# Designed miniproteins, single chains, continued (5), part 25

Each design is a single chain, and the fold is of that chain. pLDDT is the mean over its residues in the fold that is shown.

## One batch from the design tools (miniprotein)

Design m16852
Fold by ESMFold2-Fast:
Structure m16852 (fold): chain A 74 residues (1-74)
Amino acid sequence: PPPFVLPDEEALIASALEFARLLLEAGVPKEVVLHQVEGLLDRYVEEASKVSPELKERMERIKAEVLARVRELL
């Protein structure tokens, strides 16, 4: 498998929002969409934590921002 590469904040936010929008368009319930997006971002948080505490904190901040914006896609 390719090595883990942490995407930039804007690219990660854009990708997560697009993923959420596609799930909502497919009729997936909001709670399930939030759960799926959170799970995806948790993977990045876990990988970042293996690199440094600073990267983990940055990913946790990005996760919070993405989840807040996904909730607005009601």
Scores: mean pLDDT 77

Design m16853
Fold by ESMFold2-Fast:
Parts: structure tokens; sequence; C-alpha cells
Structure m16853 (fold): chain A 125 residues (1-125)
């Protein structure tokens, strides 16, 4: 179906985003001289994708969840949740996209924001 084809394209873009973000987080850990482990999981629903990135250090665990909901062929809702352990702090950001290029642009902005939040957390250790 056209919807399944679009969801597959969104899934591929999200997978590439996850690989790029993982690489940048690994680079940040090296720059800060912090040992980190990263796990990436993706789940697919009929109209949704969930990407979970777990960053583990000696002192903290950061769980980033990116929930994507395809409401229409021209409307994608994104919710990013950053949960920090053991403090149980939660940071949430939402965005919407009306086209594949806009979705890619929103992911680039979210990547910058996520990396800035991770840097703040790791620098506080």
Amino acid sequence: SPEAALLAQLSAVLQRFAEELKSEIEKLGKELNIKIEINVEQQEGPHSLTLTITITTEDTKIVITIDLHLLAPDLVLLTVTVKIYPSNEVIVRSAEAHSLPEFEAQLRELQKWILDEIRKILESL
C-alpha cells in the first residue's frame, strides 16, 4: 500500500539517523574520556515507528525514545523522550513534518538537540 511504502521510507531514514547519532555519541564519549556503551532498538507498528537508544556509562543510563506516528501521508508526528537514570529526570520534545524532506530536516534539528542534552549530562558526571 502507499502507506506501507511511506512507512518503509520513514523507517529507512530513521535507521540512518540512529546510525549517525550512535557514531556522534561514541565520538562525544571519546572526546570527554568517558566509557560508554550504546544499544539501538527499532520497533514497527501499523502506523508507527519507535526508536530506542540506550547509552550506558559507569554512573548513568540515558534512554532516548523517538516515537513516530504517521497520521496521514502528509503528517508525521515525532515525540522524543530523554530519560536519565538514576535521577529519573525526563525531557520531552515534539515536532511534526508534512513531507519526507521536512521529516529529514526535523531529524537533523533533533540530532543537534539530543547531542547537546547528552553532552550536558556526560559533562555533569
Scores: mean pLDDT 87

Design m16854
Fold by ESMFold2-Fast:
Structure m16854 (fold): chain A 79 residues (1-79)
Amino acid sequence: SKSAAEGARSALEGLRASEGDRGAAVAYAGNMAKDLLDAGLLKGEAEKYAQEILERVRAGTLTPEEAIELVEKVVEAAS
């Protein structure tokens, strides 16, 4: 949905703005993915990418660069 795409885009902008704080960038992506999933705003590929963000945050394997790429994919799939 348009609202989900806007949420994901805000997360992407936050990640780019906080690239000097790697932990904050990853946490931002995880929180936004969780909020969008909990709100039921995501479907199909957008939902899968958001779930991947959460799983990788939980595993401690998500880099800020990968978080940016996955959030961008959520925006694309949600549009």
Scores: mean pLDDT 73

Design m16855
Fold by ESMFold2-Fast:
Structure m16855 (fold): chain A 61 residues (1-61)
Amino acid sequence: MLSKEELKKKLGEELEKTLRRLSATASADQMDAAFDAAAEASKLINEGKLEEAEKLVKELK
């Protein structure tokens, strides 16, 4: 895997891309849930909890 700093950035970008794709296709209800989970994952990334953030991002797919 990448360095921890690169992983942080990559996870944030993956999260944004996933949310954007869901926004184009998913229902409003699914979108709302995904947005909430994305916000939580972003907080985890900011707190340096990369393992938890990665897990949450993977589950969002």
Scores: mean pLDDT 73

Design m16856
Fold by ESMFold2-Fast:
Structure m16856 (fold): chain A 57 residues (1-57)
Amino acid sequence: AEAALERLLNGNRTVRGAFALELDLDDEQRRVVLFGSRAELERLRPTLLALLAAALA
């Protein structure tokens, strides 16, 4: 989960942007779409890590 979040934050280094994370869950493709600046996403890092850990578990 943490490695996926690091790739998301570092791979999409934009001042303003939208991030889309597509996860394969139970044979269904689910999307987690995050909108905001990198700084906003960094502030939400603990919450995003928890959500990614839950989604990938």
Scores: mean pLDDT 56

Design m16857
Fold by ESMFold2-Fast:
Structure m16857 (fold): chain A 66 residues (1-66)
Amino acid sequence: SAAEEAARAARRGALAAEDAAGATSSGGMWKQDYGGPERGRAAALAARAGEDAASAAVLTQKGALE
């Protein structure tokens, strides 16, 4: 059902956000001098989490229309 799809999308968004938060936290803890790979990964994960959250919002809205 649309409600199940919306719930699944919301869970995916939440997991992506948790992964992004984890990457940011680990980057802060490590504070590596070369910094680039860890910071680049954190930025990429944050961008992906944002896209997943936006997709989840769209799916939730579509579910509401059914």
Scores: mean pLDDT 60

Design m16858
Fold by ESMFold2-Fast:
Structure m16858 (fold): chain A 57 residues (1-57)
Amino acid sequence: SLSEEEKKRMLEGIEAAIASGDRVIILNALKELEKNKELFSEEEYERLKKRIEDALA
């Protein structure tokens, strides 16, 4: 489905952002995750958010 395709692209983008080590890119990934929170379960959202925040620490 379109939502599943969007979710997959978001996950790939987040992984790429974290792997880049670029603070600006990682912050943009966090912003995009927050905008698209509805694509994820509460548990998935919190796990992804924590991973991005850990990359920023």
Scores: mean pLDDT 84

Design m16859
Fold by ESMFold2-Fast:
Structure m16859 (fold): chain A 66 residues (1-66)
Amino acid sequence: NEEALNLAKEVVNYAVDEHYALAVEKFNELAAKYPSQSVNLRNFVVNELRGKIPEAKLQAVVKAMD
């Protein structure tokens, strides 16, 4: 789903820009709209953020998305 992937890319961009709370909020909206794809979308976001944000921030975002 192109729309779901584009929204996931927005979540990545918010987190890279250090807007972590907004990134989590946008991911929760995404997961609510596409519940059957939520695991795959979460994995996409986590994999894209790996190495782009500090490890402590990545762990906090991962915990907040669960």
Scores: mean pLDDT 84

Design m16860
Fold by ESMFold2-Fast:
Structure m16860 (fold): chain A 101 residues (1-101)
Amino acid sequence: SVLEKLKEEARQDVRNAQQQIQELTQQIQDLISSTNDPNVISQANQMLQKAQEFKERLKELEKEIEESTDPREVVILGASITTIFMNTYIMSKEIQKLKAS
């Protein structure tokens, strides 16, 4: 069905976003461990907090996708996953800037 196809696509997007957040979390932790700069550590800890918030939100979205019976709702939930993905990408770029400083 259309619903099952959309759910499978959304499940794949959740898995991709979860992996990206895990990789970002590791990069942030590696940065914290490799620097003695208090400003870098402070910014990295704020980004780590945001990554944990995204991880929890993805868990909520995954549950809503599995429980949904409306294809339109699954599409809207998919847009929320895309927003998390975009924010995670921006944070990865900020980590690269902090490493270059």
Scores: mean pLDDT 88

Design m16861
Fold by ESMFold2-Fast:
Structure m16861 (fold): chain A 80 residues (1-80)
Amino acid sequence: MDKLNKLLEEVEKLTKEFLEKVKKAKTDEELQKVVDDGMKKLNKLIEEARKSLTPEELEKFEKFVGERFEKLKKEVLKAL
């Protein structure tokens, strides 16, 4: 339970920081770098979750990540 909660908090922090960086990006190159860095960090969190969580906890984590990622994509597209 503690590991799951920590990973969920890291995902929320990552998505918040990502959106702030997207809004501050002034060029297409800066925006692309923010997207690439964000995706690398998200993928690392997913891999850590797969290795450390139980199957039930992993399912909850993946659902949470999916929901946050879809919301983030919509916000990024709106900011562009």
Scores: mean pLDDT 78

Design m16862
Fold by ESMFold2-Fast:
Structure m16862 (fold): chain A 89 residues (1-89)
Amino acid sequence: SLKLTLYTNDPLENLRRLLEGLFADLEDRGERGEVRLSLKIEEPESEEEERRQKEHVELLEKFRKELEERGLRFELDVTILKSRPLRYR
């Protein structure tokens, strides 16, 4: 199984290319396993950021449908971050 964490502050073009590359790699390998993607959503500070978050979710849903059509199980976990977790060393 593949696990990948995505951030909504990344440009949509980068996310799109990452998902296209991932889909092509999985298709080429003929993998029938599970793919788990985790989307980290920070509380939106503006309407534009909220719009970008919606666009990221829509891209992931399209990717999920494409993986399902190929017989791959897709699980999408969405985590909303209200604050940066304190990093204990």
Scores: mean pLDDT 65

Design m16863
Fold by ESMFold2-Fast:
Structure m16863 (fold): chain A 94 residues (1-94)
Amino acid sequence: MVIAQGSGSVAANSSKNIPYDLKKGERYRLHVIADNEPLTINITNSDVKEPILVEPGVLKTIDFQATADGKGELVFTNPTNNTVNYTYILERVP
């Protein structure tokens, strides 16, 4: 089940936070692609403990489990001096 999806941009040397509703123990799958520059992704309240590098033009798929109830965030960080365009799909898996 898709629970969130979108496209956007992250300005140079900036981050963008995308909130999602989570339930402790539920499994999720994030698909993300960055267009022209790399992004790093943090997933709060999840079992993903380290930032994940998304290389430009490469579809990254990240499976994770929520560690808390309430709100989590997908944190897209742009460490470059250029604006980065992204597209993402977040699914809850059975």
Scores: mean pLDDT 85

Design m16864
Fold by ESMFold2-Fast:
Structure m16864 (fold): chain A 60 residues (1-60)
Amino acid sequence: SLMSSLEESRRALEEVLASIEDPRVREALEMLADHMLSQGHIPTREELLEMRREIEEALA
């Protein structure tokens, strides 16, 4: 269900954010995830990990 997908997405976001040491990367990922949710897109764990990698590469 959509509710289950949202809860799974929130858990995935919490876990991915907890794995991030750079606060700039953490903030950017959180903002992007919030933006996706505002547009009706529930991000998957895989999408969150890909976004983390892209942010890390951009800030390196």
Scores: mean pLDDT 84

Design m16865
Fold by ESMFold2-Fast:
Structure m16865 (fold): chain A 96 residues (1-96)
Amino acid sequence: GLKNILQAIEEGIKKLPEEEKEVGPELARIHLIRNISDVLYDTIHDEEMKKIAERAVELEKELAENGTLSEEQRKELDELEKKVKDKIEKLKEEIE
């Protein structure tokens, strides 16, 4: 159910500092955003979450090819993260 998915998302967020040590902060954030948006799209069929997941995949490719994100790509990553966090908070309010 949605409550169990939100709990799994929260556990994933808590593991972010450990993943940042393994793969670096930008790739860890991209992985988290992609995984959350994919799970939310599968659960609630939110088309915006699907688009966020697709953009996260493209940012991961750019990071792999160039070794770093541009300033514009980092701003996009920050915007995707904000949209995902806003969606999580809205869903929490709907079940609490």
Scores: mean pLDDT 84

Design m16866
Fold by ESMFold2-Fast:
Structure m16866 (fold): chain A 68 residues (1-68)
Amino acid sequence: EPPLPLSREEIRARMEATIAAGAPLLAANHTPAQIRELLARLREELETAEGWAREAAEAMIAALEALL
């Protein structure tokens, strides 16, 4: 594990990996209707989100959509 602050690319990769690992657990613990409600909220947030917030929302939407 790196002793230095993570680069932007490393932070992005870890964020995407964390979301990809977490999305199946979230889907298993929620109904499809609840997941669709979360997706609708994330898509709405995506319209105003920038930087890491936007990238995180896009990665989460993609991971959850793949499970529906």
Scores: mean pLDDT 74

Design m16867
Fold by ESMFold2-Fast:
Structure m16867 (fold): chain A 74 residues (1-74)
Amino acid sequence: MSAEERKAEADRLLAEFAAEVKAALEDPSLSKEQKIARIEELTARVVARLRELGLDTAAAFAEALGRHIIQELE
């Protein structure tokens, strides 16, 4: 995979992750605890996928973002 292809794939996966997190945060049927659990699951999945693709910097960014959002909910 070229550097350009890696950037495009990382940007796509991070955009999908951000959209899923936003959907969870805006879901009125979810409690605070359920939102935290959903964001933890979404973060774990995107981090695993990014690491599988060798996108370690993007994976670290996604992990940090997920952690920050969870801390804001606590």
Scores: mean pLDDT 83

Design m16868
Fold by ESMFold2-Fast:
Formats: sequence, structure tokens, C-alpha cells
Structure m16868 (fold): chain A 80 residues (1-80)
Amino acid sequence: MPQVLDTAPADLRDHARALARQSTSVRDRLVYLSLGGHAAQLEKGRFVDVTIVPTTATDADAQAALEASAAGREAVRALS
């Protein structure tokens, strides 16, 4: 699917939040929450670096990476 980068940040955020709520894996939820957080920051007109969380990372490592990221903290707040 071409032009994924042209998708509106609000659409990416809403899609990521839906996937996070449907996921039963803590690791998968943290990945989707991180994506939603980056989209939320872009929606507010902020530029953020995209962080990819490895699938082999532990839940603790993924959580620490998200807490270090402003986008990750925003994603957690948005789903709280």
C-alpha cells in the first residue's frame, strides 16, 4: 500500500489505539501505544523520531523505552 506516510496522524492514532485495546499481549499493546503516541505528537504539530521496539524485547524493556519517549508517555496517557 503506497503513501502510508501520507496518512493523517489522527487516523494513525485512532487505528493504533484500537489495535492496542484489542491486543491481549502486553508487548504488542506497548508497540501500538508507542505508534499512537507518535501520531498524537504529530497531530499537535510536533516532530518526533520514530522508535521501533524489537519484537524480541521484554515487556520491561519496551515499557522503559516508551517511558523515555515523550510520544510513549502521551500514548499511555491517551489510553488511561
Scores: mean pLDDT 53

Design m16869
Fold by ESMFold2-Fast:
Structure m16869 (fold): chain A 88 residues (1-88)
Amino acid sequence: MKAKEKLKVIDEYYKKALEEGTPEARGEAFLEGAAAVLELEGRTEEAKELRARYEASEQEGGKAAGEAREFNNEEYAKAKKEIEEAEK
């Protein structure tokens, strides 16, 4: 199930961020998580663009990481709901 794969991916990147405990590590984890979720959805061009923006500059990277965090929170909530409904 695609929702379970998304949940696992986001959880793995969140766990990595929590283990390091730094704002920078969290930003990178959110960015990598969002890119992986986009790839799972077949949105490969958007994933490449997101990673490129993160590497381009500190200013653009900060914006990309913030957008990735918001995207991950929304996708995590959707995936969790789908899993709960599918278990019935």
Scores: mean pLDDT 76

Design m16870
Fold by ESMFold2-Fast:
Structure m16870 (fold): chain A 103 residues (1-103)
Amino acid sequence: MLILIVERRLKNGEPVEGRIILEEDGKIVYEVKTKDSQEFYELFRELFEKYRDKLKKLKYFRAESEDGERLEIAVFSPEELDYKFELPEGMKLVEESIVDIPE
């Protein structure tokens, strides 16, 4: 199964790091980390457009700390996925949602 995982870390609303992972059948086929928001957006857009026809479901998570840190995770997959991640210490899960991606 093809899975596109997109993570962003923010501090006081400012982006500090982005991570993009593409997995196929449990293997990482592509991974990048960048602190450049433009690079992050362009890489995400290119990968999403390339695999858009296969990525039908989005599972989204947002976690926040008391000191202004935020973690956003978007998991794109062909079918609904029971994706689990470990919350970083000091963070609370504030949003979890599942959305269908239109064709």
Scores: mean pLDDT 82

Design m16871
Fold by ESMFold2-Fast:
Structure m16871 (fold): chain A 78 residues (1-78)
Amino acid sequence: SMNDLNSLATQMHDIVRNGGPVSDLVDILSKTSDIMKNLGIMDSYQRRYSNRSFTVDFGTPRQVMIGSSSYNISLNDS
């Protein structure tokens, strides 16, 4: 839900801002991705939910937007 996404956005922001471990950030992004898939919005999240949209790509650095906040994330291929 959007409330769950807002909660995860706050946690992600705190981790990024405090320089926390990337593993915690990846865990939050994975949970957020699962929520978006369950809502059936994964195919169109970039088009419909631009202000709350994000892409997780473990092989490619990505910019993530949650709410009005933007994050630049570089994930290593697992």
Scores: mean pLDDT 53

Design m16872
Fold by ESMFold2-Fast:
Structure m16872 (fold): chain A 81 residues (1-81)
Amino acid sequence: MEEEKKKEEAFKELKELYARLAEALAAGDLEAAEAEARKMAELAVEMGILTPEEAEQAVAELMAAARRDPAAVAALVRRMV
């Protein structure tokens, strides 16, 4: 049950990354937010949820939105945790 353990660990890590991303966005710390978003994208690629190209695009779109309105993006991310 190696796959099951890895998915459980990845899920816990993803939840923690979502929480840290929401905190960084709420604080207006776009550098920290980008770092957390990239970690989430890497995990999503490892889990087979996204391709590397989709992950890179998702991070770019998230950061573009966050630079425009970090509070609104933080509110959206908080709903995912």
Scores: mean pLDDT 76

Design m16873
Fold by ESMFold2-Fast:
Order: C-alpha cells, then sequence, then structure tokens
Structure m16873 (fold): chain A 81 residues (1-81)
C-alpha cells in the first residue's frame, strides 16, 4: 500500500479539526487553545502524508496520533492553554 488511503484519511481529520476549532471558538472556548489543538492535528496529519509512501505502518500511527489530538480538541483539553 502506497499510503494513499492514509493520506486521504489525514486530510479528512485535518478538515474536521478546522471545523471543530471554529465551533469551539464560536461557543466561547479559548481561541488560542483551539488553534493549538488544530495545529497539532494538522502536524500529525501532515507527517502521515509525508511518510505514507515509505511506510503505511508509520502513516497509520500518525493518523492515530491525529485522531487522538482531534478527540482531545473536541473534549476541550486545549482550553487550559
Amino acid sequence: MDGVEEARRAEEIAEEARRVAERLIEEGHNPLGAEVGEGLVRIAAGVARVVGPRSGEAARRMVEVAERALRQLKEGKFDSI
């Protein structure tokens, strides 16, 4: 597998993170925390895209990191920044 599936999934996760961050800011959460959380998801997703062609396993692990960061963003874990 050439990482195309992982890259597509990473893009979807990054887009969801943007929508979640926008919603959190609209709801009055800490904008800095929302932006940091989105940034971390985007970094992990970006790494998944870069390593995908070399290692599907590494790309999958980075997608898991991005999914975890997105979940933490949704739970307001970045509001304390």
Scores: mean pLDDT 79

Design m16874
Fold by ESMFold2-Fast:
Structure m16874 (fold): chain A 83 residues (1-83)
Amino acid sequence: DAARRAEEQARLVREVEKAAREAAERGLSEATAKMITAIVARGASASAEQIEAAVRAAGAGAGASEELIEELVEAVREAYEKV
């Protein structure tokens, strides 16, 4: 159902946005956090593995620390488990 998918996507985006804000407090740039959130928003219908790969690639390309990228990937994984 389109409405259900929109709700799931909004929920996932909010959860990732929260994790991205926490990472920004530890040195992830606002631009990188915004980009990662946008990737998840566009790929909410994709598999968790595909989204994890996209988040890792985007974060690495933007120069984010590996530790912060792994925290974001974990947040995405947890979001998919809850939805």
Scores: mean pLDDT 67

Design m16875
Fold by ESMFold2-Fast:
Structure m16875 (fold): chain A 90 residues (1-90)
Amino acid sequence: SMAEAEKLLEQAKKLLEKAKRYFEEMERARDNPEEAKRLAKEAIAYAEGTMVAAELASKNPEYQKEADELKKEAEELRRRTEELLEEVLA
């Protein structure tokens, strides 16, 4: 339904904002590998949650473009988080 797709899209947006906040906290915690690892797990989990919610929302043609954009942003944030974690743990 349109209402269900809209709710999923709003959920994806909220999850992505949480993922971004955890990533920003991770960048500030670069000198603490254990804290950076903890924050990375949260950022990745919320980014993956965003991708799932956005994928479901994209099944509705009216929200497909916006949902695809959220999914791509979450995929990129997950990648950046994984790369930063590898850098911190090196």
Scores: mean pLDDT 90

Design m16876
Fold by ESMFold2-Fast:
Structure m16876 (fold): chain A 105 residues (1-105)
Amino acid sequence: NMEEERLEKIREVSTYIVDNYEENKEETEKNLELARENVERSEDKELAEENLKLMEEILELIDKAVEYYKKALELIDNGASLEEVEEYMDKALEYAQKALELLEG
């Protein structure tokens, strides 16, 4: 069944992304705190503040993408249709793309 195979692949990819995010969350939060501390020590505080704001915006978009991957996993566990799951995957990809666009400039 092509639908079941696609749902299994979505589950695998979404689980990988969520698990990787959760595993690295504490380190990401620590690095963000260090970035905030570095703004206070920067010779160019305006540029450092702008870079910190950009990093915070990127991380917020990543957080939103991960929440949509989590919702996709919940839908799969509850026996939702591929169409319903793909709507949440599309949202996850939209936020991931926005994060990538900010990172690339």
Scores: mean pLDDT 85

Design m16877
Fold by ESMFold2-Fast:
Structure m16877 (fold): chain A 100 residues (1-100)
Amino acid sequence: MVRLTESTPREEILEIEREQLVRFLEEKGYPEGQIEYVRELEDEDELLKVHSYLEAEALAPLFPENSKAAIFKSLYNTLRPEKNITNEEAEKMIKEFEKL
C-alpha cells in the first residue's frame, strides 16, 4: 500500500543533508576538493562520516587531551554502532578527507 514513501523520504533527506554540508563547507572556507567530494556523495554512510568529522573539528578545541580521531571515532560509532571503527580507521578516514 506504500509504493513511493519509503525510498522518496530517504533520497530527499540525503539530498538535503548533502546540500547543508556543502553550504557549511563553503561558508567556512574548506578546500574545493573537500566541497566537491561532499557534493558528489550519494551514500548516507559517507555523509555521516563527513558530518562526524566536522563535529570532531568543532569539539577538538574543547577536548585538548583527546585527538580529533578519537573524538571522530566516538561520534561516528554513536551514529553507526554496527561499524565500530578503530582509532586507526578513524585516523585514516580523517586523513583521506583532509587530503582532498
Scores: mean pLDDT 74

Design m16878
Fold by ESMFold2-Fast:
Structure m16878 (fold): chain A 70 residues (1-70)
Amino acid sequence: MSLEELAGLSDEELAERVRETILAAAKRNGKDVSKLEIEVEDISEEIRQLTAKVTYADGSTTTVYVYVRK
């Protein structure tokens, strides 16, 4: 997926694309995801910030930040 494709997506579509990417990466690394929370926030007129909080089955957590132009 190119940055140009992401810029044209709605917040819901952007969140779904990032969710798919994170889940695919976790599966590839043999990790079970128990919870995935995604928040999209407008941090400026030109930029959206997506925050993905991943909780694994063992209780560990990782937070991923993605910056996308509007």
Scores: mean pLDDT 77

Design m16879
Fold by ESMFold2-Fast:
Structure m16879 (fold): chain A 63 residues (1-63)
Amino acid sequence: MTEEEIREIAKEVAEKYGLSDREREMIINALLLEHQTREFSKEEVEKLVEEYIKALRDFRKEQ
């Protein structure tokens, strides 16, 4: 999977959940760093982005 594909998937999922530009960039950067050490499938990227978004939202709701 390419960096462009990771960015595209993360952008689409982030827009669906209404993330800020900063939050989106943080998730993308984390995924790109991990991608340097291992390859992701498209499905894995989608699931990881969704999990990060849910965790971040749940954390913020409690604060």
Scores: mean pLDDT 73

Design m16880
Fold by ESMFold2-Fast:
Structure m16880 (fold): chain A 55 residues (1-55)
Amino acid sequence: ASGDEGARQGAYNAALSFGGSEEQAKEAGELAYKRGGKDTTGAEGLQAAREAGAV
């Protein structure tokens, strides 16, 4: 779904913005996508990035 893809891209970009590697950013995006995307902008994207080790 487009919402899930937006969540993936949001978490990916957040991880990169905070100095994470591209690999960590991809992992953050996949974590956000798996959560279904409904609450995965801003704080949720950052949390996914932290779980991937990007921040």
Scores: mean pLDDT 67

Design m16881
Fold by ESMFold2-Fast:
Structure m16881 (fold): chain A 79 residues (1-79)
Amino acid sequence: GPAAVLQRAKEAARAAIEADPSASVREVMERAAETLRAEGYEARVITGSDGEELLVVRDAAGHVAVLSAAEVEALRREV
């Protein structure tokens, strides 16, 4: 379901932060998207109407999850 897709997106983002703690939110999201695409997800980074960066992920069943810049920064504080 969408919760499982979000959990996997967060895990990919955490791995990107651990590999490069100095990476920008954009770089974390792009690296997470690359990892997720290699795993068979559709993943892309978009810019929201407020200028916020968003990682949008879709699984093969069509479940969608969105990881926000604020969520990436929350993950960064946990690493």
Scores: mean pLDDT 86

Design m16882
Fold by ESMFold2-Fast:
Structure m16882 (fold): chain A 74 residues (1-74)
Amino acid sequence: SDPARLAAALAGAERAIALHPDDARTYLAIGRAFAATGDPAALPLAIEYYRKALELDPDFEAARRALAELEARR
């Protein structure tokens, strides 16, 4: 766990959403940032943001794969 990485991911998410709130790619990038922290507390956030990407674009293959990889983990 690295609290600086999680804090950076949270700040990046807020900024990205403010700039591009209706772009599914924004939410995919946020989900990937949370998944990349390696923090178990960030995994539910990564899943939530991948789901938000799919709400905006249900055919978004990259978001579907990223979500499936996290949910299949274990």
Scores: mean pLDDT 82

Design m16883
Fold by ESMFold2-Fast:
Structure m16883 (fold): chain A 65 residues (1-65)
Amino acid sequence: GPAAEAGLARARALAEEARDNPGAKTLALSGYHEALRLLKEGASDEEAAASADRGVAAGRQELDA
Protein backbone atom coordinates (compact mmCIF):
# COMPACT_ATOMS: atom_id res chain seq x y z
CA GLY A 1 0.00 0.00 0.00
CA PRO A 2 0.97 3.70 -0.03
CA ALA A 3 3.08 3.65 3.18
CA ALA A 4 5.15 0.66 2.04
CA GLU A 5 5.56 2.15 -1.46
CA ALA A 6 6.83 5.45 0.02
CA GLY A 7 9.21 3.61 2.38
CA LEU A 8 10.58 1.42 -0.42
CA ALA A 9 11.12 4.50 -2.61
CA ARG A 10 13.06 6.28 0.17
CA ALA A 11 15.22 3.21 0.84
CA ARG A 12 16.00 2.87 -2.89
CA ALA A 13 16.75 6.61 -3.16
CA LEU A 14 19.16 6.46 -0.20
CA ALA A 15 20.89 3.40 -1.72
CA GLU A 16 21.46 5.41 -4.92
CA GLU A 17 22.68 8.45 -2.92
CA ALA A 18 25.06 6.14 -1.01
CA ARG A 19 26.48 4.45 -4.13
CA ASP A 20 30.06 5.34 -3.09
CA ASN A 21 29.51 4.21 0.54
CA PRO A 22 29.01 0.41 0.54
CA GLY A 23 28.10 0.26 4.25
CA ALA A 24 25.33 2.85 3.97
CA LYS A 25 24.09 1.36 0.67
CA THR A 26 23.94 -2.14 2.20
CA LEU A 27 21.92 -0.87 5.19
CA ALA A 28 19.43 0.98 2.95
CA LEU A 29 19.02 -2.09 0.70
CA SER A 30 18.62 -4.41 3.71
CA GLY A 31 15.55 -2.38 4.79
CA TYR A 32 14.27 -2.37 1.20
CA HIS A 33 14.59 -6.16 0.77
CA GLU A 34 13.16 -6.92 4.25
CA ALA A 35 10.13 -4.72 3.44
CA LEU A 36 9.59 -6.64 0.17
CA ARG A 37 9.92 -9.97 2.02
CA LEU A 38 7.37 -8.86 4.64
CA LEU A 39 4.88 -7.84 1.92
CA LYS A 40 5.31 -11.23 0.18
CA GLU A 41 4.59 -12.96 3.51
CA GLY A 42 1.36 -10.95 4.00
CA ALA A 43 2.61 -8.43 6.54
CA SER A 44 0.79 -5.10 6.94
CA ASP A 45 1.61 -1.93 5.00
CA GLU A 46 2.74 -0.43 8.35
CA GLU A 47 5.16 -3.31 9.10
CA ALA A 48 6.73 -3.13 5.62
CA ALA A 49 7.04 0.67 5.82
CA ALA A 50 8.68 0.39 9.27
CA SER A 51 11.25 -2.09 7.91
CA ALA A 52 12.11 0.21 4.99
CA ASP A 53 12.35 3.18 7.40
CA ARG A 54 14.77 1.27 9.67
CA GLY A 55 17.02 0.68 6.66
CA VAL A 56 16.82 4.37 5.69
CA ALA A 57 17.64 5.49 9.26
CA ALA A 58 20.60 3.08 9.59
CA GLY A 59 21.91 3.94 6.12
CA ARG A 60 21.61 7.68 6.74
CA GLN A 61 23.48 7.34 10.07
CA GLU A 62 26.30 5.42 8.34
CA LEU A 63 26.42 7.87 5.39
CA ASP A 64 26.60 10.90 7.74
CA ALA A 65 29.28 9.36 9.99
Scores: mean pLDDT 88

Design m16884
Fold by ESMFold2-Fast:
Structure m16884 (fold): chain A 114 residues (1-114)
Amino acid sequence: SMRKEELEKIAEEVAKKAREGKLEEALELLSTLEDSNDRILVLVKAYKILKEKKDEKGVENVAEVLKYLTGVPELTLEQIKEILEELAKEDEKKELSPEELNELLSKLIAKKLK
């Protein structure tokens, strides 16, 4: 497992890559994380950074990265953005572990596919 400070630094770099439209570089950076749950936590943190900056392009690009990582082609980009917002809101109420964020992601995906 990585330290919180390292994951926050990676989230800032992922947000920067998303702002620049460098989705392949964002995915490569996420692939350095051995734990797939940490990848979801990093994307939620990157989403929060971009939303605070009101960077609509960056938000769309983070949603595209998450859509790719879910492996669920039926999910629309709008549904992924709604999922990111719900994950971010729950994390703001109580800081969620990477495992808790991934569990919540799975539940939200299942709900959208009904």
Scores: mean pLDDT 86

Design m16885
Fold by ESMFold2-Fast:
Structure m16885 (fold): chain A 94 residues (1-94)
Amino acid sequence: SELEKRIAELEKELEKVNKQLERWKAFYDSYEKVLKAYSKEEVDALLERRFQAEIDAATDPEEKKQLEINYDFYRQFIETLLKRAKEAKEIYEK
């Protein structure tokens, strides 16, 4: 049926999203480990180099554009998370 076909398509997309999520979780974990050892400025510089290297390595223009959008979103998310974490730490310690 049409419903069964749509469910199968959604399950395939869910598999793709789950793999992307796992990849980004691993990247987030790596970021947190680096943050414990280095300043934010050093971490930001490292991330920019890593993002650019992966974008430059992409051969498909569509994939390249998707990576740029994803990394911009990731950067904004990390900045928000770090800001909130810093504010919470300052309140907790003072």
Scores: mean pLDDT 70

Design m16886
Fold by ESMFold2-Fast:
Structure m16886 (fold): chain A 83 residues (1-83)
Amino acid sequence: SPQEQLQQLEQQARALGDQFAAETDPQKKVELLEQIQELVEQAYQIQLSVETDPERKQQLEEALAQFKRQAEELIEQLRKQAA
């Protein structure tokens, strides 16, 4: 079910988030953040697929766009440290 998929994605993202917080290697932090980004984007897509309220859909789309922008900026900063 969508709810079970969201719960699994949340658990996986939390585990990766804990690994990211403990990681000191910038390259491995990039790899972890890219995995977190994929899981979060999948969660937003599931929420969008079941949402019927147009206003809530717009809010979810805007939140996803904001998340992607912030994640891309952080990945770029970490990549500069890894190089």
Scores: mean pLDDT 87

